# Designed miniproteins, single chains, continued (2), part 25

Each design is a single chain, and the fold is of that chain. pLDDT is the mean over its residues in the fold that is shown.

## One batch from the design tools (miniprotein)

Design m4844
Fold by ESMFold2-Fast:
Structure m4844 (fold): chain A 84 residues (1-84)
Amino acid sequence: MEKEKEIERLREEAEKAEVSEEVIEKAIEAIESSEDVEKGSIEAGLLLAEEEAKKLLKEALETAKKLKIDPTTEAVKEALKKIE
């Protein structure tokens, strides 16, 4: 019962943040497979936060390119790998 409410809340927040449906599905499975709703919600939240961080980094790479900074510098590549 509480799991269903948490899943609904997660979908609304993820859609608002433009998270991919694949990531949303994984987050929902984390909640459903957890014996504890609170633990599942924390795990799902971490998955969404990781995906948002990856998106922001990719957007930063595009911005660097527009500013004529090489987005493929070693530092940028290393940061991207750490988020993956």
Scores: mean pLDDT 68

Design m4845
Fold by ESMFold2-Fast:
Structure m4845 (fold): chain A 77 residues (1-77)
Amino acid sequence: MEEEIKRELDKLRVAADIAGEESLLKSTEKSVEDLVKEGRYDLALGVARLALGVLRTVAGLTMEEVDKLVEEEKKKK
């Protein structure tokens, strides 16, 4: 669960960077972190996935493209 949330946040960061939506990214990360602290893991994951869907659409990315970009960022370290 927590690792799944971290993976969604990594995808969200890549999509937000391409979409140019830094403020929306920071607001979403804070909301997800607050929900995790409340023990609402399912809702935190849902919020992260919803935000990723929105930002991915704005950025014009498929899920496969997001996954590839996250892997490329990990290689850059």
Scores: mean pLDDT 78

Design m4846
Fold by ESMFold2-Fast:
Structure m4846 (fold): chain A 71 residues (1-71)
Amino acid sequence: MAYIRLEVSFPGGGLNDALIDALRALGAIRVDYIDDTHAFVTTPASNAGAIIDYIRANGGEILSARQVPLS
């Protein structure tokens, strides 16, 4: 399975536990906080579209999206 790592920013806030729980429910396997407005989200490639749409709908911006190895 291919994985995508998303670099996400929430300049207005909204990067909180409720958002992270929703991303996990959508298939995110890992969330790595950089700061209170910035994180990496790793997801199966098949779930990336739904996760991107959810982030954008909740005031987030996608700064980058990169395929990462399975291991």
Scores: mean pLDDT 81

Design m4847
Fold by ESMFold2-Fast:
Structure m4847 (fold): chain A 93 residues (1-93)
Amino acid sequence: LEARIQELVDRIIAALEARGHTVTEAQRQRIEDWLRSLATTEELAELVERALDLQERAAQLRQNGEMTEEQEAAFAAEAEELERRYRELLEEL
């Protein structure tokens, strides 16, 4: 779990820096603390990873001009399902 959280922190920071943002040490710590609060179990960490992968895929398709209206709807539906599952897991804890 800990190694997975650190990997997710690094991925978020890399994405922000790729977009021209600068991330301070204080901001890095806040991102880490935020992820720790979300990814309290292995299952929740997996859902966070899936959400990041979904955002990355959607951004790439939009940037390339390849995203159709059908694909946009599909990504929105997948994001909604991930949010629902995350909420469901939190209720079980």
Scores: mean pLDDT 70

Design m4848
Fold by ESMFold2-Fast:
Structure m4848 (fold): chain A 87 residues (1-87)
Amino acid sequence: SSEERERRIARLEENLAALKALVDDVVAHKQASPEQRAQLEALLAEIERLTAEAIAALRDGDDVRYEEVMARLREVRAQLEALIRSL
C-alpha cells in the first residue's frame, strides 16, 4: 500500500538521520585519527547512497532491488557500527 511505502521511506530517512547524528557525535567526542574519520565519512556516504537507492526501489515497486539494496545497507551499517565500537 502507499501508506506502508510511505512508512518504510520515513523509517529509512529516520535511520539515516540517526546515523548522521551518531557519526557527528563520535567525531566531536572521540580522538579519531584522520584515517578513521575518513573511513567513518566513507561508510556514512555509502549508507546515504544505499538509502537513496532503497527509497527509489520502493517508489518504483521493485521489491527485488529493494531487498538487495537493504541487504547491502545492513552490511555497511554493521561495518560502521564496528568501526565506532573500535574507537
Scores: mean pLDDT 88

Design m4849
Fold by ESMFold2-Fast:
Structure m4849 (fold): chain A 85 residues (1-85)
Amino acid sequence: MVGDVYTAENEEGKKVLLVVESTDAEGVAVYSVIDEETKEYLGVVKEKDLEKKFSNIKNTGEVKDPLLDVPHAVEELKEAVLKSF
């Protein structure tokens, strides 16, 4: 669901957070990719590409509002979500 947070590792072994920002017109989840350590925004990934680009994907059971809970990445998240639609 929107706001669900996952932990994962990218192709370089970097730990990232995957936050469900929205669903597209087909109901497919769109994830913001955030560096877990620095909280730097790294990009957007669609659900279909998750297993191709990320490994060790785990649901944290945490729910974040990306606009409230990741304040330093808010502008980057907003811009990337708009570009994804």
Scores: mean pLDDT 68

Design m4850
Fold by ESMFold2-Fast:
Structure m4850 (fold): chain A 78 residues (1-78)
Amino acid sequence: SLLEQVKQLIIDTLKELKKTLPPEQQKKVDELIAKVEAAEHPGEIYTLMKPLYEEDPELAERISAALDEAIAKFFAQH
């Protein structure tokens, strides 16, 4: 389904970004991945990111940019 594909796209994008980060930020991304995996709707990602904007705004902006690019590419191909 489209929802499953978008959810997997978000998870895969976060896992790829995680590879470029230091261990402390990798833990924050792992926590976000776990929350996304538990979420029923992929649109919840933006709500799940709100605490990260307060704790690590540079990481939050980097994640947001990567997700926006991945989602734009996905809809361009579908």
Scores: mean pLDDT 82

Design m4851
Fold by ESMFold2-Fast:
Structure m4851 (fold): chain A 76 residues (1-76)
Amino acid sequence: DPHIEKLRKEGLAAFASSLETLPADASDLEKLEFLIEQGREAIERLREEGKEELAEHYEKLVEALEEQLEELKKKL
């Protein structure tokens, strides 16, 4: 568990940095689409580096973001 906890903290830091690069007036839709794209790129890179556990963690985060995107699109 300690190793998994460290990997989670690293993943959260990457998403936090990505959010800081978006304009404050960006829509929730634009933010979700951007985070999903960043997450997918991170997954490919992490798998190439052999970091399978962190890649699986990002996959779960991207899946949750995709569910939020679908719910948001249903409200439009």
Scores: mean pLDDT 68

Design m4852
Fold by ESMFold2-Fast:
Structure m4852 (fold): chain A 85 residues (1-85)
Amino acid sequence: PLSDDERVDQALFAALDVDGSGVITADELREWYRTALDRELTDEEVAALMAEIDTDGSGVATFAEFRAWLDRQAARTRELREARR
């Protein structure tokens, strides 16, 4: 069984990876925001998010890159909370 964090990350990745390719494309990221968050992203917004996730510039995001990005977002949020104490 996966840890709770890995299960959440895997579920999010699976929701984004609509075609089951094992990578996330910019179009899949846009579609997920539209369906899950009721937000239409512009091409510029999608490109900015993909650039944050796709650290090697391949044009797609692997599960490892996506999970690393989620971990960075969570760590940054915790650090900002602690810094305000």
Scores: mean pLDDT 68

Design m4853
Fold by ESMFold2-Fast:
Structure m4853 (fold): chain A 83 residues (1-83)
Amino acid sequence: MEELLKELAEFASKKKKEGVHIANISIEARKYLLEQGVEDKEASLLVTALSRALLKAEEANDYSVEFIYEQLKEEYEALKAAE
């Protein structure tokens, strides 16, 4: 799971550098996860966590892999605790 969260942070950071809006990054991330064989429920949870992490990145104006990864980890842990 940690490797997948890091991979998503790298994906999102790269897409933002390419000029993709954060809402579209979440849509592309869902497609990417499903193509990687991630189950639909887990993909939905990861995309929800990523969307929240990207809002924090926008507020901080920090789209580094390190920042997105830390926010993504926190948001994912919060969603898992709510299950």
Scores: mean pLDDT 83

Design m4854
Fold by ESMFold2-Fast:
Structure m4854 (fold): chain A 63 residues (1-63)
Amino acid sequence: SDAREAALERLRERVQGLADEIGKKLGVPATVEIEVEGTTATVTITAGDFKSTFTVDLDELAK
């Protein structure tokens, strides 16, 4: 739906900004992966030895 698509685009923008900040603080390049399964987005941020994975409910994010 349009609301979930908008939420996913906002998530991509925010996560990219977060990854850039982490990369700056650590002095290494940061990589972002987002996998969508149904209404759940799984986000992985990797920067050198730093790796964080979390899930976001796109329907909750769209509210």
Scores: mean pLDDT 82

Design m4855
Fold by ESMFold2-Fast:
Structure m4855 (fold): chain A 65 residues (1-65)
Amino acid sequence: RVEVLDRRTVSGAEGIQRVAEVAGASPGEAMEALGQAAETGVGVTSGDPPARVTLTADSVTVEQL
């Protein structure tokens, strides 16, 4: 499953929860992946199954692996 989210909506607790829901991950895992993506452009959740989080200027893409 691939979801594209508006980056403006994923900066708060509600946004982290939405990324977690799409990724099938915990909020903590989603927050870690978003932190990685903020530094490198791409993060991966540590859960099983993992999800890829990709940041652009305007969007957050969450792809379940």
Scores: mean pLDDT 73

Design m4856
Fold by ESMFold2-Fast:
Structure m4856 (fold): chain A 60 residues (1-60)
Amino acid sequence: EEFDLEVESALKLIQATIAKKAGDNEAAAKYYRELSVIEKRLGNEDAARRYEQEADELAA
């Protein structure tokens, strides 16, 4: 099940990057928040916090 979360995190990062490139900051922020949740479930608290910060900056 951890492998499924790693795959999901990779897909969400791709989606966030595409949204950011398209100028869709709202969609990019959503994907970064989802990525933060996945990283917390994987035990990567530092990565989770960084993605949360990036989402907050994009939503501002």
Scores: mean pLDDT 81

Design m4857
Fold by ESMFold2-Fast:
Structure m4857 (fold): chain A 59 residues (1-59)
Amino acid sequence: MTNNELIELIKNNPELQKKLENVYKVTLSMLSGTLFDVIPSLREKVLNGLENLKKELEK
């Protein structure tokens, strides 16, 4: 499954959208001043993925 296919599936399921928005917010909070600061490469990959997901959800 590609990221694009996953995003389309989420867009067609409003319950999943609501849950994922919550997960997105929690993950951003966890990234702020957490263990991800110790692993900068991991933080960058996760942040990039979250920003792409946010852009798709903000359609």
Scores: mean pLDDT 63

Design m4858
Fold by ESMFold2-Fast:
Structure m4858 (fold): chain A 83 residues (1-83)
Amino acid sequence: MTAEMNKRIAESLKKNGQEFVKKGRELVERGASPAALRAVAEMLEGGAQVFKGSKDTIDKEVADEMAKKLEEAAREAREAAER
């Protein structure tokens, strides 16, 4: 695998992760159902695990930063679902 391929994979993962965080927060802001908020929290948690597992493909600092953002968004969605 080349550095260029790793960079393209990292960019794709970042864009998808950032969009997922944005969508999760929009669902919280719109007052989505508790079931929808739990579903998006599970998906955000899954995304965080993908970044944690991608340290061989993308920069560790980037992977850790994105995982933290996804985990924070998941926590926000879970808290909103429990209200």
Scores: mean pLDDT 77

Design m4859
Fold by ESMFold2-Fast:
Structure m4859 (fold): chain A 85 residues (1-85)
Amino acid sequence: SAEAILQKIDDELLEYYLKLKKEELSDEVHELLKQAEEVARAGDPQKMAELNKRLQQLHEENKALLDKIREEVEKKREELLAKAA
């Protein structure tokens, strides 16, 4: 079905995005992202808010790298959609 094809594309794009984040971002950013995921899973909104403030600061400092990751993911989306057509 069309829904199954779109879901497969979304799954592949998520894996690609996570791979690029791991490769392009510094160890400090990677560690904070892991901490944010663990805190989100634990359901502590106060700790999540504190980590999000630091992540936003690092996002601003690393905007060029994050923009590059976004562009690479969008390019990959176009390739996967073209193959599905």
Scores: mean pLDDT 73

Design m4860
Fold by ESMFold2-Fast:
Structure m4860 (fold): chain A 69 residues (1-69)
Amino acid sequence: GKAISEEEAAALLEERREELIREIEDFLENDSSASEEEREWAREFLRLLREGRYLELVRLQRERFQREV
């Protein structure tokens, strides 16, 4: 199917939690070209990952994609 369920997406985030945390931390530390908006989203993603709120993170990502023109 085109879209997986939010629960399935959350499970994938949990599986990749350690990798995603390292990737986001690296982005925030080393990517000086990132916009303020990108940094804000990265901080929110990192917080939700650390708290284990994968379902909320999936919903946040979905809202971001829906906002793109």
Scores: mean pLDDT 75

Design m4861
Fold by ESMFold2-Fast:
Structure m4861 (fold): chain A 81 residues (1-81)
Amino acid sequence: SMEEEVRRQLAEVEKNWEAQKEKGKANSNTTKEEIEKALEELPKVLEETLEVLRSRGDEVLAEAARRMAELLREYLEELLK
């Protein structure tokens, strides 16, 4: 399902972030670089996800994905301050 596809993509991002948090205790500079890369990649991942959801007429799910991505972006930006 589309809901499972979006959840899977978000779970992969979260899993990578959790793994990075554990490793980041050893090198803050590497952690910052990974956060910056995630911020750079997030708009493209979101655009591709929205295209898939909208192509199937899932506008409500597309709006939910956009909101979740915006919250994640804001969180990542705060971590860089």
Scores: mean pLDDT 69

Design m4862
Fold by ESMFold2-Fast:
Structure m4862 (fold): chain A 80 residues (1-80)
Amino acid sequence: SLVDQLLAEFRRWLETLSPGELAIRLGELIGHAYDTLSREELLAFLREVLGLLEEEARRTGDPIVRAIADSLRRSIRRME
């Protein structure tokens, strides 16, 4: 599915990009997802992305990754 393709791309970014680059690219990805996915698919996608960011923040202790995860969590709550 398109959701699976976007998640696969995001997983590659977690492995290859710096936290700062990840923040910029994630903004672009969320914008694209917002324009292309249904509301239900978008929420499912964002929850999966949040889970991956929370795991990465725990693994690395990086404050930028933590800030991205916290920002995304707030955005998801606003959409629910």
Scores: mean pLDDT 85

Design m4863
Fold by ESMFold2-Fast:
Structure m4863 (fold): chain A 89 residues (1-89)
Amino acid sequence: DASELIEGVEKVLEEIKNAKTKKELLDAGKKLQKLILEATRKGLISVSTGIALALRVIGAEFLAELGKLEEAREELIRVAEELLEELKK
């Protein structure tokens, strides 16, 4: 059900916004990556969209590892919001 995934993404989006540490931000990114994979497996988004969003999460995780926490947060927010737009179609 798309409703369960939407709720999950909204929860992770709040976790991303409220993350105070690199660990919290990376943990939220991992949850977002799992939700992207679940949406793709269920056919709620295309495989190409799923790959594109997952690669952007990996890029955000890389930015976080470089200490660019606010750039990483902004990218994870954009990915979560784009996933929500796809799921609410």
Scores: mean pLDDT 90

Design m4864
Fold by ESMFold2-Fast:
Structure m4864 (fold): chain A 58 residues (1-58)
Amino acid sequence: EREELIDHYARLLAKATGLSYEEARRIVQEVFDSLPPDMTLEERERKLREFLEKLAKA
């Protein structure tokens, strides 16, 4: 669940940006934790995906 999502998106972020896996994982964890607690898991995943897509294009 949480760990699997963080691992998946951390690997994607590292590949897209050239950051180390550890650095990417930290960023993904911070973004995930900064989202409102009343947000569903699907909404959190969608926001992470949008964030990573924008970051990958930069």
Scores: mean pLDDT 74

Design m4865
Fold by ESMFold2-Fast:
Structure m4865 (fold): chain A 138 residues (1-138)
Amino acid sequence: DPEVEAAAAELRAALRELGLSEEAIEAVLEMFRSLVRNSKLPVGLIRDLLLAILRADTEGLLAVRKRMLELGFSLEEVLTIISGVASSVASILRKAGEEELAERIEQAMRDYILAVAKENFNPEQLEIIEKRLDEAFK
């Protein structure tokens, strides 16, 4: 699929710019291909989500969030998907020996999700989100 291969090439270039090992690059790209096969999300949106997570790009995360909301996801569902994908990325990077990058992504995504949650949810909902983040990023 030309669209999948173009998106994979963009991800590969970004991972190389981050200085990742070939093992880490191939592991992230296999996760990208798995998300394309198993999710109903558009290929470009999956690419943009992974790029935003890998770069800790708050503007990119905002654009991804807006697009997912337009597709009919709730804000809680969007934050659940972002945290789940970020946790998977961090796990893959850690297994490939990229511990420092994995911890940086985990912290950046936790900070982003909590900032969004504090502006959009009541204190009871925020406590639930904080507990879920603690479990996702163990």
Scores: mean pLDDT 84

Design m4866
Fold by ESMFold2-Fast:
Structure m4866 (fold): chain A 98 residues (1-98)
Amino acid sequence: STKDAMLEIIDALETLAPIFRELPDPSDEVAKEKIKNPVSLSEIREAVESGEIESLEEFYERVKQLIENFKKLNKKGSPVYKMAEVAEDLLEKFYKEL
């Protein structure tokens, strides 16, 4: 099902980058300035499980926002930035296979 497929990609992304499960620290002033639409994989999982996200298009947009947020918070070439690039490639492959 679409829901099972979305949950499978969430599991893969959590395995790749456990840091994606959590929102940035609310006291992080850099995160507040750079990110206007904070989202975590835990929130995306809850939205998929509850039926708030039912379309692949909305799922893709929410995961892409997560990836872009981590790219904004981390320097190019840093470990977390590289994980975000791998996550983006994985998301693109997943979306094309559905």
Scores: mean pLDDT 81

Design m4867
Fold by ESMFold2-Fast:
Structure m4867 (fold): chain A 56 residues (1-56)
Amino acid sequence: SSMQQQQKKFDQLKQQAIDQGLEPSVAEAVAQSAMLEDVPVETLITVVKQRRASPE
């Protein structure tokens, strides 16, 4: 598999998180987690946004 394919996927996931209103640093962490755990990035974005909207 190509390293360029992994980089492109990471960039796409990070951009999706940024587009949803996450800070670049948070978006990077979310994209990394999505790739490492093979979890849909949209699920992680939803969790982060939900925590922000409903503080403990």
Scores: mean pLDDT 77

Design m4868
Fold by ESMFold2-Fast:
Structure m4868 (fold): chain A 85 residues (1-85)
Amino acid sequence: GPKYSRATLLTAARELGNPDATDEQIEKQVEILVENAEYIREHLAEEVLPILVALLSSPRERVREAARRVIEALGPEAEAQARKL
């Protein structure tokens, strides 16, 4: 099973877009999402991927890079789906 709950993983994805989040907090959310990438691919891709795609348009470079890193960790199928959103 996943190390974190479904609710925790969705919160981690949303917290990448928190304007008050520090660089260290963003990196922590990236680590959580990447560590659980297999579970997200299988069970949460439809919910997480739109959040990450929206974050690619963030005014913060750190947030855009974080979203890109997580999408890449989700694999080529998720990257292809992200391009359609």
Scores: mean pLDDT 84

Design m4869
Fold by ESMFold2-Fast:
Order: sequence, then C-alpha cells, then structure tokens
Structure m4869 (fold): chain A 86 residues (1-86)
Amino acid sequence: MKEVVDKVIEEAKKEVKKKAEEVLEASKKSKEEAEKKLEELEKLVEDIILTFKWLKEKAPEYREELEEAEEELKKIVEETKKKVEE
C-alpha cells in the first residue's frame, strides 16, 4: 500500500504542475485560453482529491500524507490563478 500511495502522490503532483504550466503558456496567447486551461486544472485537482479521499478510507494510516499533498495541490491552483490574473 505505501508504494501505491507514494506513487499516486508523485504522479498527482507531476500532472498538476504540468497542467499549471499549460495554463501559464495559454495566458500568453489569450485570457480566454488561459481561463479554459485553468478550468481543466481545477477539475484535475478536484478529481485527484476524490481519489485521495478514497485512499484515506482504504489506508487511514496515510491520511496525514494525503491531506498534506491535497493542500500542496490546492496551493498550486491558487498560485496559478494569481499569475493568470496579473
């Protein structure tokens, strides 16, 4: 289980960071493209959080690690939103 949880957290961070970069690149073309990509980022993080919720129920010993990862992902979304609004 630990290897699965660690892998899921690592993959989630990679996917979210990649999507955040896509949002920032889109912001150089148009606000509309950036907003669309930002919605995709927000949905991706929402889906990941649902997966983390399921993992916390299945392996409660990893709850703290999963909650910490959730906060980190939410922070990436907020930072990306702030940069797009600049």
Scores: mean pLDDT 82

Design m4870
Fold by ESMFold2-Fast:
Parts: C-alpha cells; sequence; structure tokens
Structure m4870 (fold): chain A 62 residues (1-62)
C-alpha cells in the first residue's frame, strides 16, 4: 500500500541521515536534524503519509 511504502521510505531516510550524522556530527545533533526534517515533511503531507511521519517523530522524541 501507499502507507507501507511511505513507512519504508521514512525508515530508510532515517537510517541514512543517522549514519551520515554519525560520521561528522554528534548523535544528538543528527537526531535533532532528523526531527526537524520530519516536522517540515509533516507540514507538507496531510494524508496517510502525515500519520506515518508523526509516528516516526513520536519514536524519535521518546
Amino acid sequence: SLEERAERGLRQHREGAAARGAVGVAPEDARALLIRGLEQALGVHTDGDAALIQEQLDELKA
């Protein structure tokens, strides 16, 4: 489904961004960048994708 594809895409983006952050940025800074990126994406997406983005944000902020 569209939501399943979006969830996998978000997970891949999270992993890639976290790995790049770990190379030259402190882990807490990489996490903050991921949160900001997802919050920006949430402002653009208003359907099923928004729910998946919010779920990822809740996990990162936990």
Scores: mean pLDDT 65

Design m4871
Fold by ESMFold2-Fast:
Structure m4871 (fold): chain A 80 residues (1-80)
Amino acid sequence: SETEKIVKYYIEEANNLYETIKPKLSEKEQKILEEGVKKFEDELEAKVKAGEELSEEEVVELFDKYMEETQEEIEKLRKE
């Protein structure tokens, strides 16, 4: 389906982003980013499995949500 193609593309993009920035992060920051990427992937896979139709815009909104949550957790860690 079109939804499956969009979801696959953005999961691959999220993993590519993780691999690109991972070497610039501390071990604790890497775990936070890894968890954020996993939450995004798990939610998209659950929606596809449930037969939900997703637009590209909806997938991007989910990506932005999880990336914002990830950034907030990393910023909290850095303020310690």
Scores: mean pLDDT 83

Design m4872
Fold by ESMFold2-Fast:
Structure m4872 (fold): chain A 95 residues (1-95)
Amino acid sequence: DRIEEFIERAVELVAEYYGLSEEQKRELLEKVREEVERNQENLEVVSRTKVSDGQLDDIPEDLRERLLAVGEELGLPRGVTKFLAGLIYEKAKEI
């Protein structure tokens, strides 16, 4: 599953960037997976809808570029990558 692979790699990048512990990284991964399951219909909609770059403005530019590159490597639609990157970053701030 390319979405699951993106989530795992993106959570690792965010955890490394903010110096999260293994416990915090696991908590982030669980929170992201739960939110993605709740929003599976939104992922299908987002893959067909143009997503504004402004949704990612809160993410540091260097981290944002790395997250977007992972999505591109996995061949995810840009809208899906942007949605997941924003979601993971938002959940990371809650930890």
Scores: mean pLDDT 77

Design m4873
Fold by ESMFold2-Fast:
Structure m4873 (fold): chain A 82 residues (1-82)
Amino acid sequence: DSLISRQNQYQQLRNQYLNQRNTLQQQLNNSQLYSPQQVTDIQNRLRQSLGQYRSYQNGYDRLSQQINDIRNSLLNSLNLLL
């Protein structure tokens, strides 16, 4: 897979976990509709989802930096030839 393909995969995974986090947060905002055990389970899932979101966001940022580094290297090579 190209770096761009991997970046796109991490973006999709990041967005999936962001959507899950938003759904779980909405459930917690209506915590009165849930038992104490269900609230605890939702809180645990929210923490896990946030952790995964941050992990994939960091991976996306790292890949973006690598792509920029390659681009800058190519631009520097062109400037030396011109």
Scores: mean pLDDT 83

Design m4874
Fold by ESMFold2-Fast:
Structure m4874 (fold): chain A 106 residues (1-106)
Amino acid sequence: MEERDRAIQLLVEALRHLAEAYRAAVKSGAPKEAIDHLRKGIELATEALRAVQDGDFVRGAELARKASEYFEKAAELMKDIPEAVEHARRGAEYFRQAAEELEKAA
């Protein structure tokens, strides 16, 4: 229960950073490929939250790790947009931490 609550908090913080990364990317005219990676990451992150709420911590951890990979790919394509890179990398780190907490709960 406690590890589940921590994982949910970390996933919510990750999504907050991703909303900021997406906003900065769109405003600064980031490459479409970077925006597509951010969108895919947000989709996977939303599925991870749903899996955790349903008690599927194994699936939640897997989806959180996949989301983190997409945010790192987006950051690599947005090197010229520091604010988007910072938020994308912070989001990726929160997803990795959430996956670790979920793996402990499984």
Scores: mean pLDDT 85

Design m4875
Fold by ESMFold2-Fast:
Structure m4875 (fold): chain A 64 residues (1-64)
Amino acid sequence: SEEDEQVKKLLEKALKEDSLVNIRAGIREALSLATSPELKKALEEILQSRTVDEMKKKIEEALK
């Protein structure tokens, strides 16, 4: 869907950020647009990460 495409673009943009605050902001925006239950769960799991490295690994997993 168009919403899923927008979510993927936000995740790709978040991967280029260096601060936890900016990455979290991008993920929260993506979560607001996500329509599928599976994608919402994946985004919520990303937000539970406590470090930039953990968040980026989870984002890469969600994009595959």
Scores: mean pLDDT 81

Design m4876
Fold by ESMFold2-Fast:
Structure m4876 (fold): chain A 98 residues (1-98)
Amino acid sequence: MFEEARRLADSLPPEGAEEREAALRAIDAVKAAVDNMLANASDRTTVRGAEAVARSAIAGLRELAAASDPETGRLLRAVAEALERALQEAIAKAEAQA
């Protein structure tokens, strides 16, 4: 689920250490939110809270991408897209567990 996002973050140039760290933090935040959502699939409040945390992390990466150089921005957007796919898969899984 998150292996593609981590590989994309690892592809950031050494000069983008702050951007890479931000991407890795967003990956960890979305992973924690997805794990929480799947563990508590029947708790609508927990699922909504976890979704909000994940969406906030993804939005932060998209904002960073817009402020970055074109190459770094492209990689950060690719990480955000991978995280959005992981979140949508987790939401579908949580709904199916009801």
Scores: mean pLDDT 83

Design m4877
Fold by ESMFold2-Fast:
Structure m4877 (fold): chain A 85 residues (1-85)
Amino acid sequence: MEAAEKAYEAALNGDTDAAARILREVGDPGRVSQAVAEATGFGPGAIEAGKRDPGMGAAALTSVANQGDIEKAKEGARRGVEAGR
């Protein structure tokens, strides 16, 4: 829970590096990135890219937050943290 909140706050502040660090420390970075991409509404190609590039999840989360879709940003952070456990 705490990790999801911190990742979401970092994304809202445009701090992609902080969001990526938090998500990387949760667990399996590929699973975390896939879960974030899926929850933020990215297609199958982006989900597969997240598996290979752990930073993709943080970029997707920040992009959605920057577009003002706060509910998707929160859900993305939550699902990413759950997948990493």
Scores: mean pLDDT 71

Design m4878
Fold by ESMFold2-Fast:
Structure m4878 (fold): chain A 82 residues (1-82)
Amino acid sequence: VAPGQEFDALLATLKEHVTEVEDRDALVTALSTQEVAANPDPSLLPEAIALIKEKRYLEAARLIAQALTPEQVAELVAALKE
């Protein structure tokens, strides 16, 4: 699946603001505790991006799990493990 503009913005935000290993691990851990939504709502991504910039990773992970497909969540986790 080709990434949408909102997903690309999320990936860019992670590369710019989540640069420390500890921050990446915190976000990966938070994402692993969330259940992925059956009907993803990408309109939640701008709020998730704002929460990441504020280092509110658990709240951001909750919105990401509701905003992205399981495949996009897997791609995001793979990018964070780089």
Scores: mean pLDDT 76

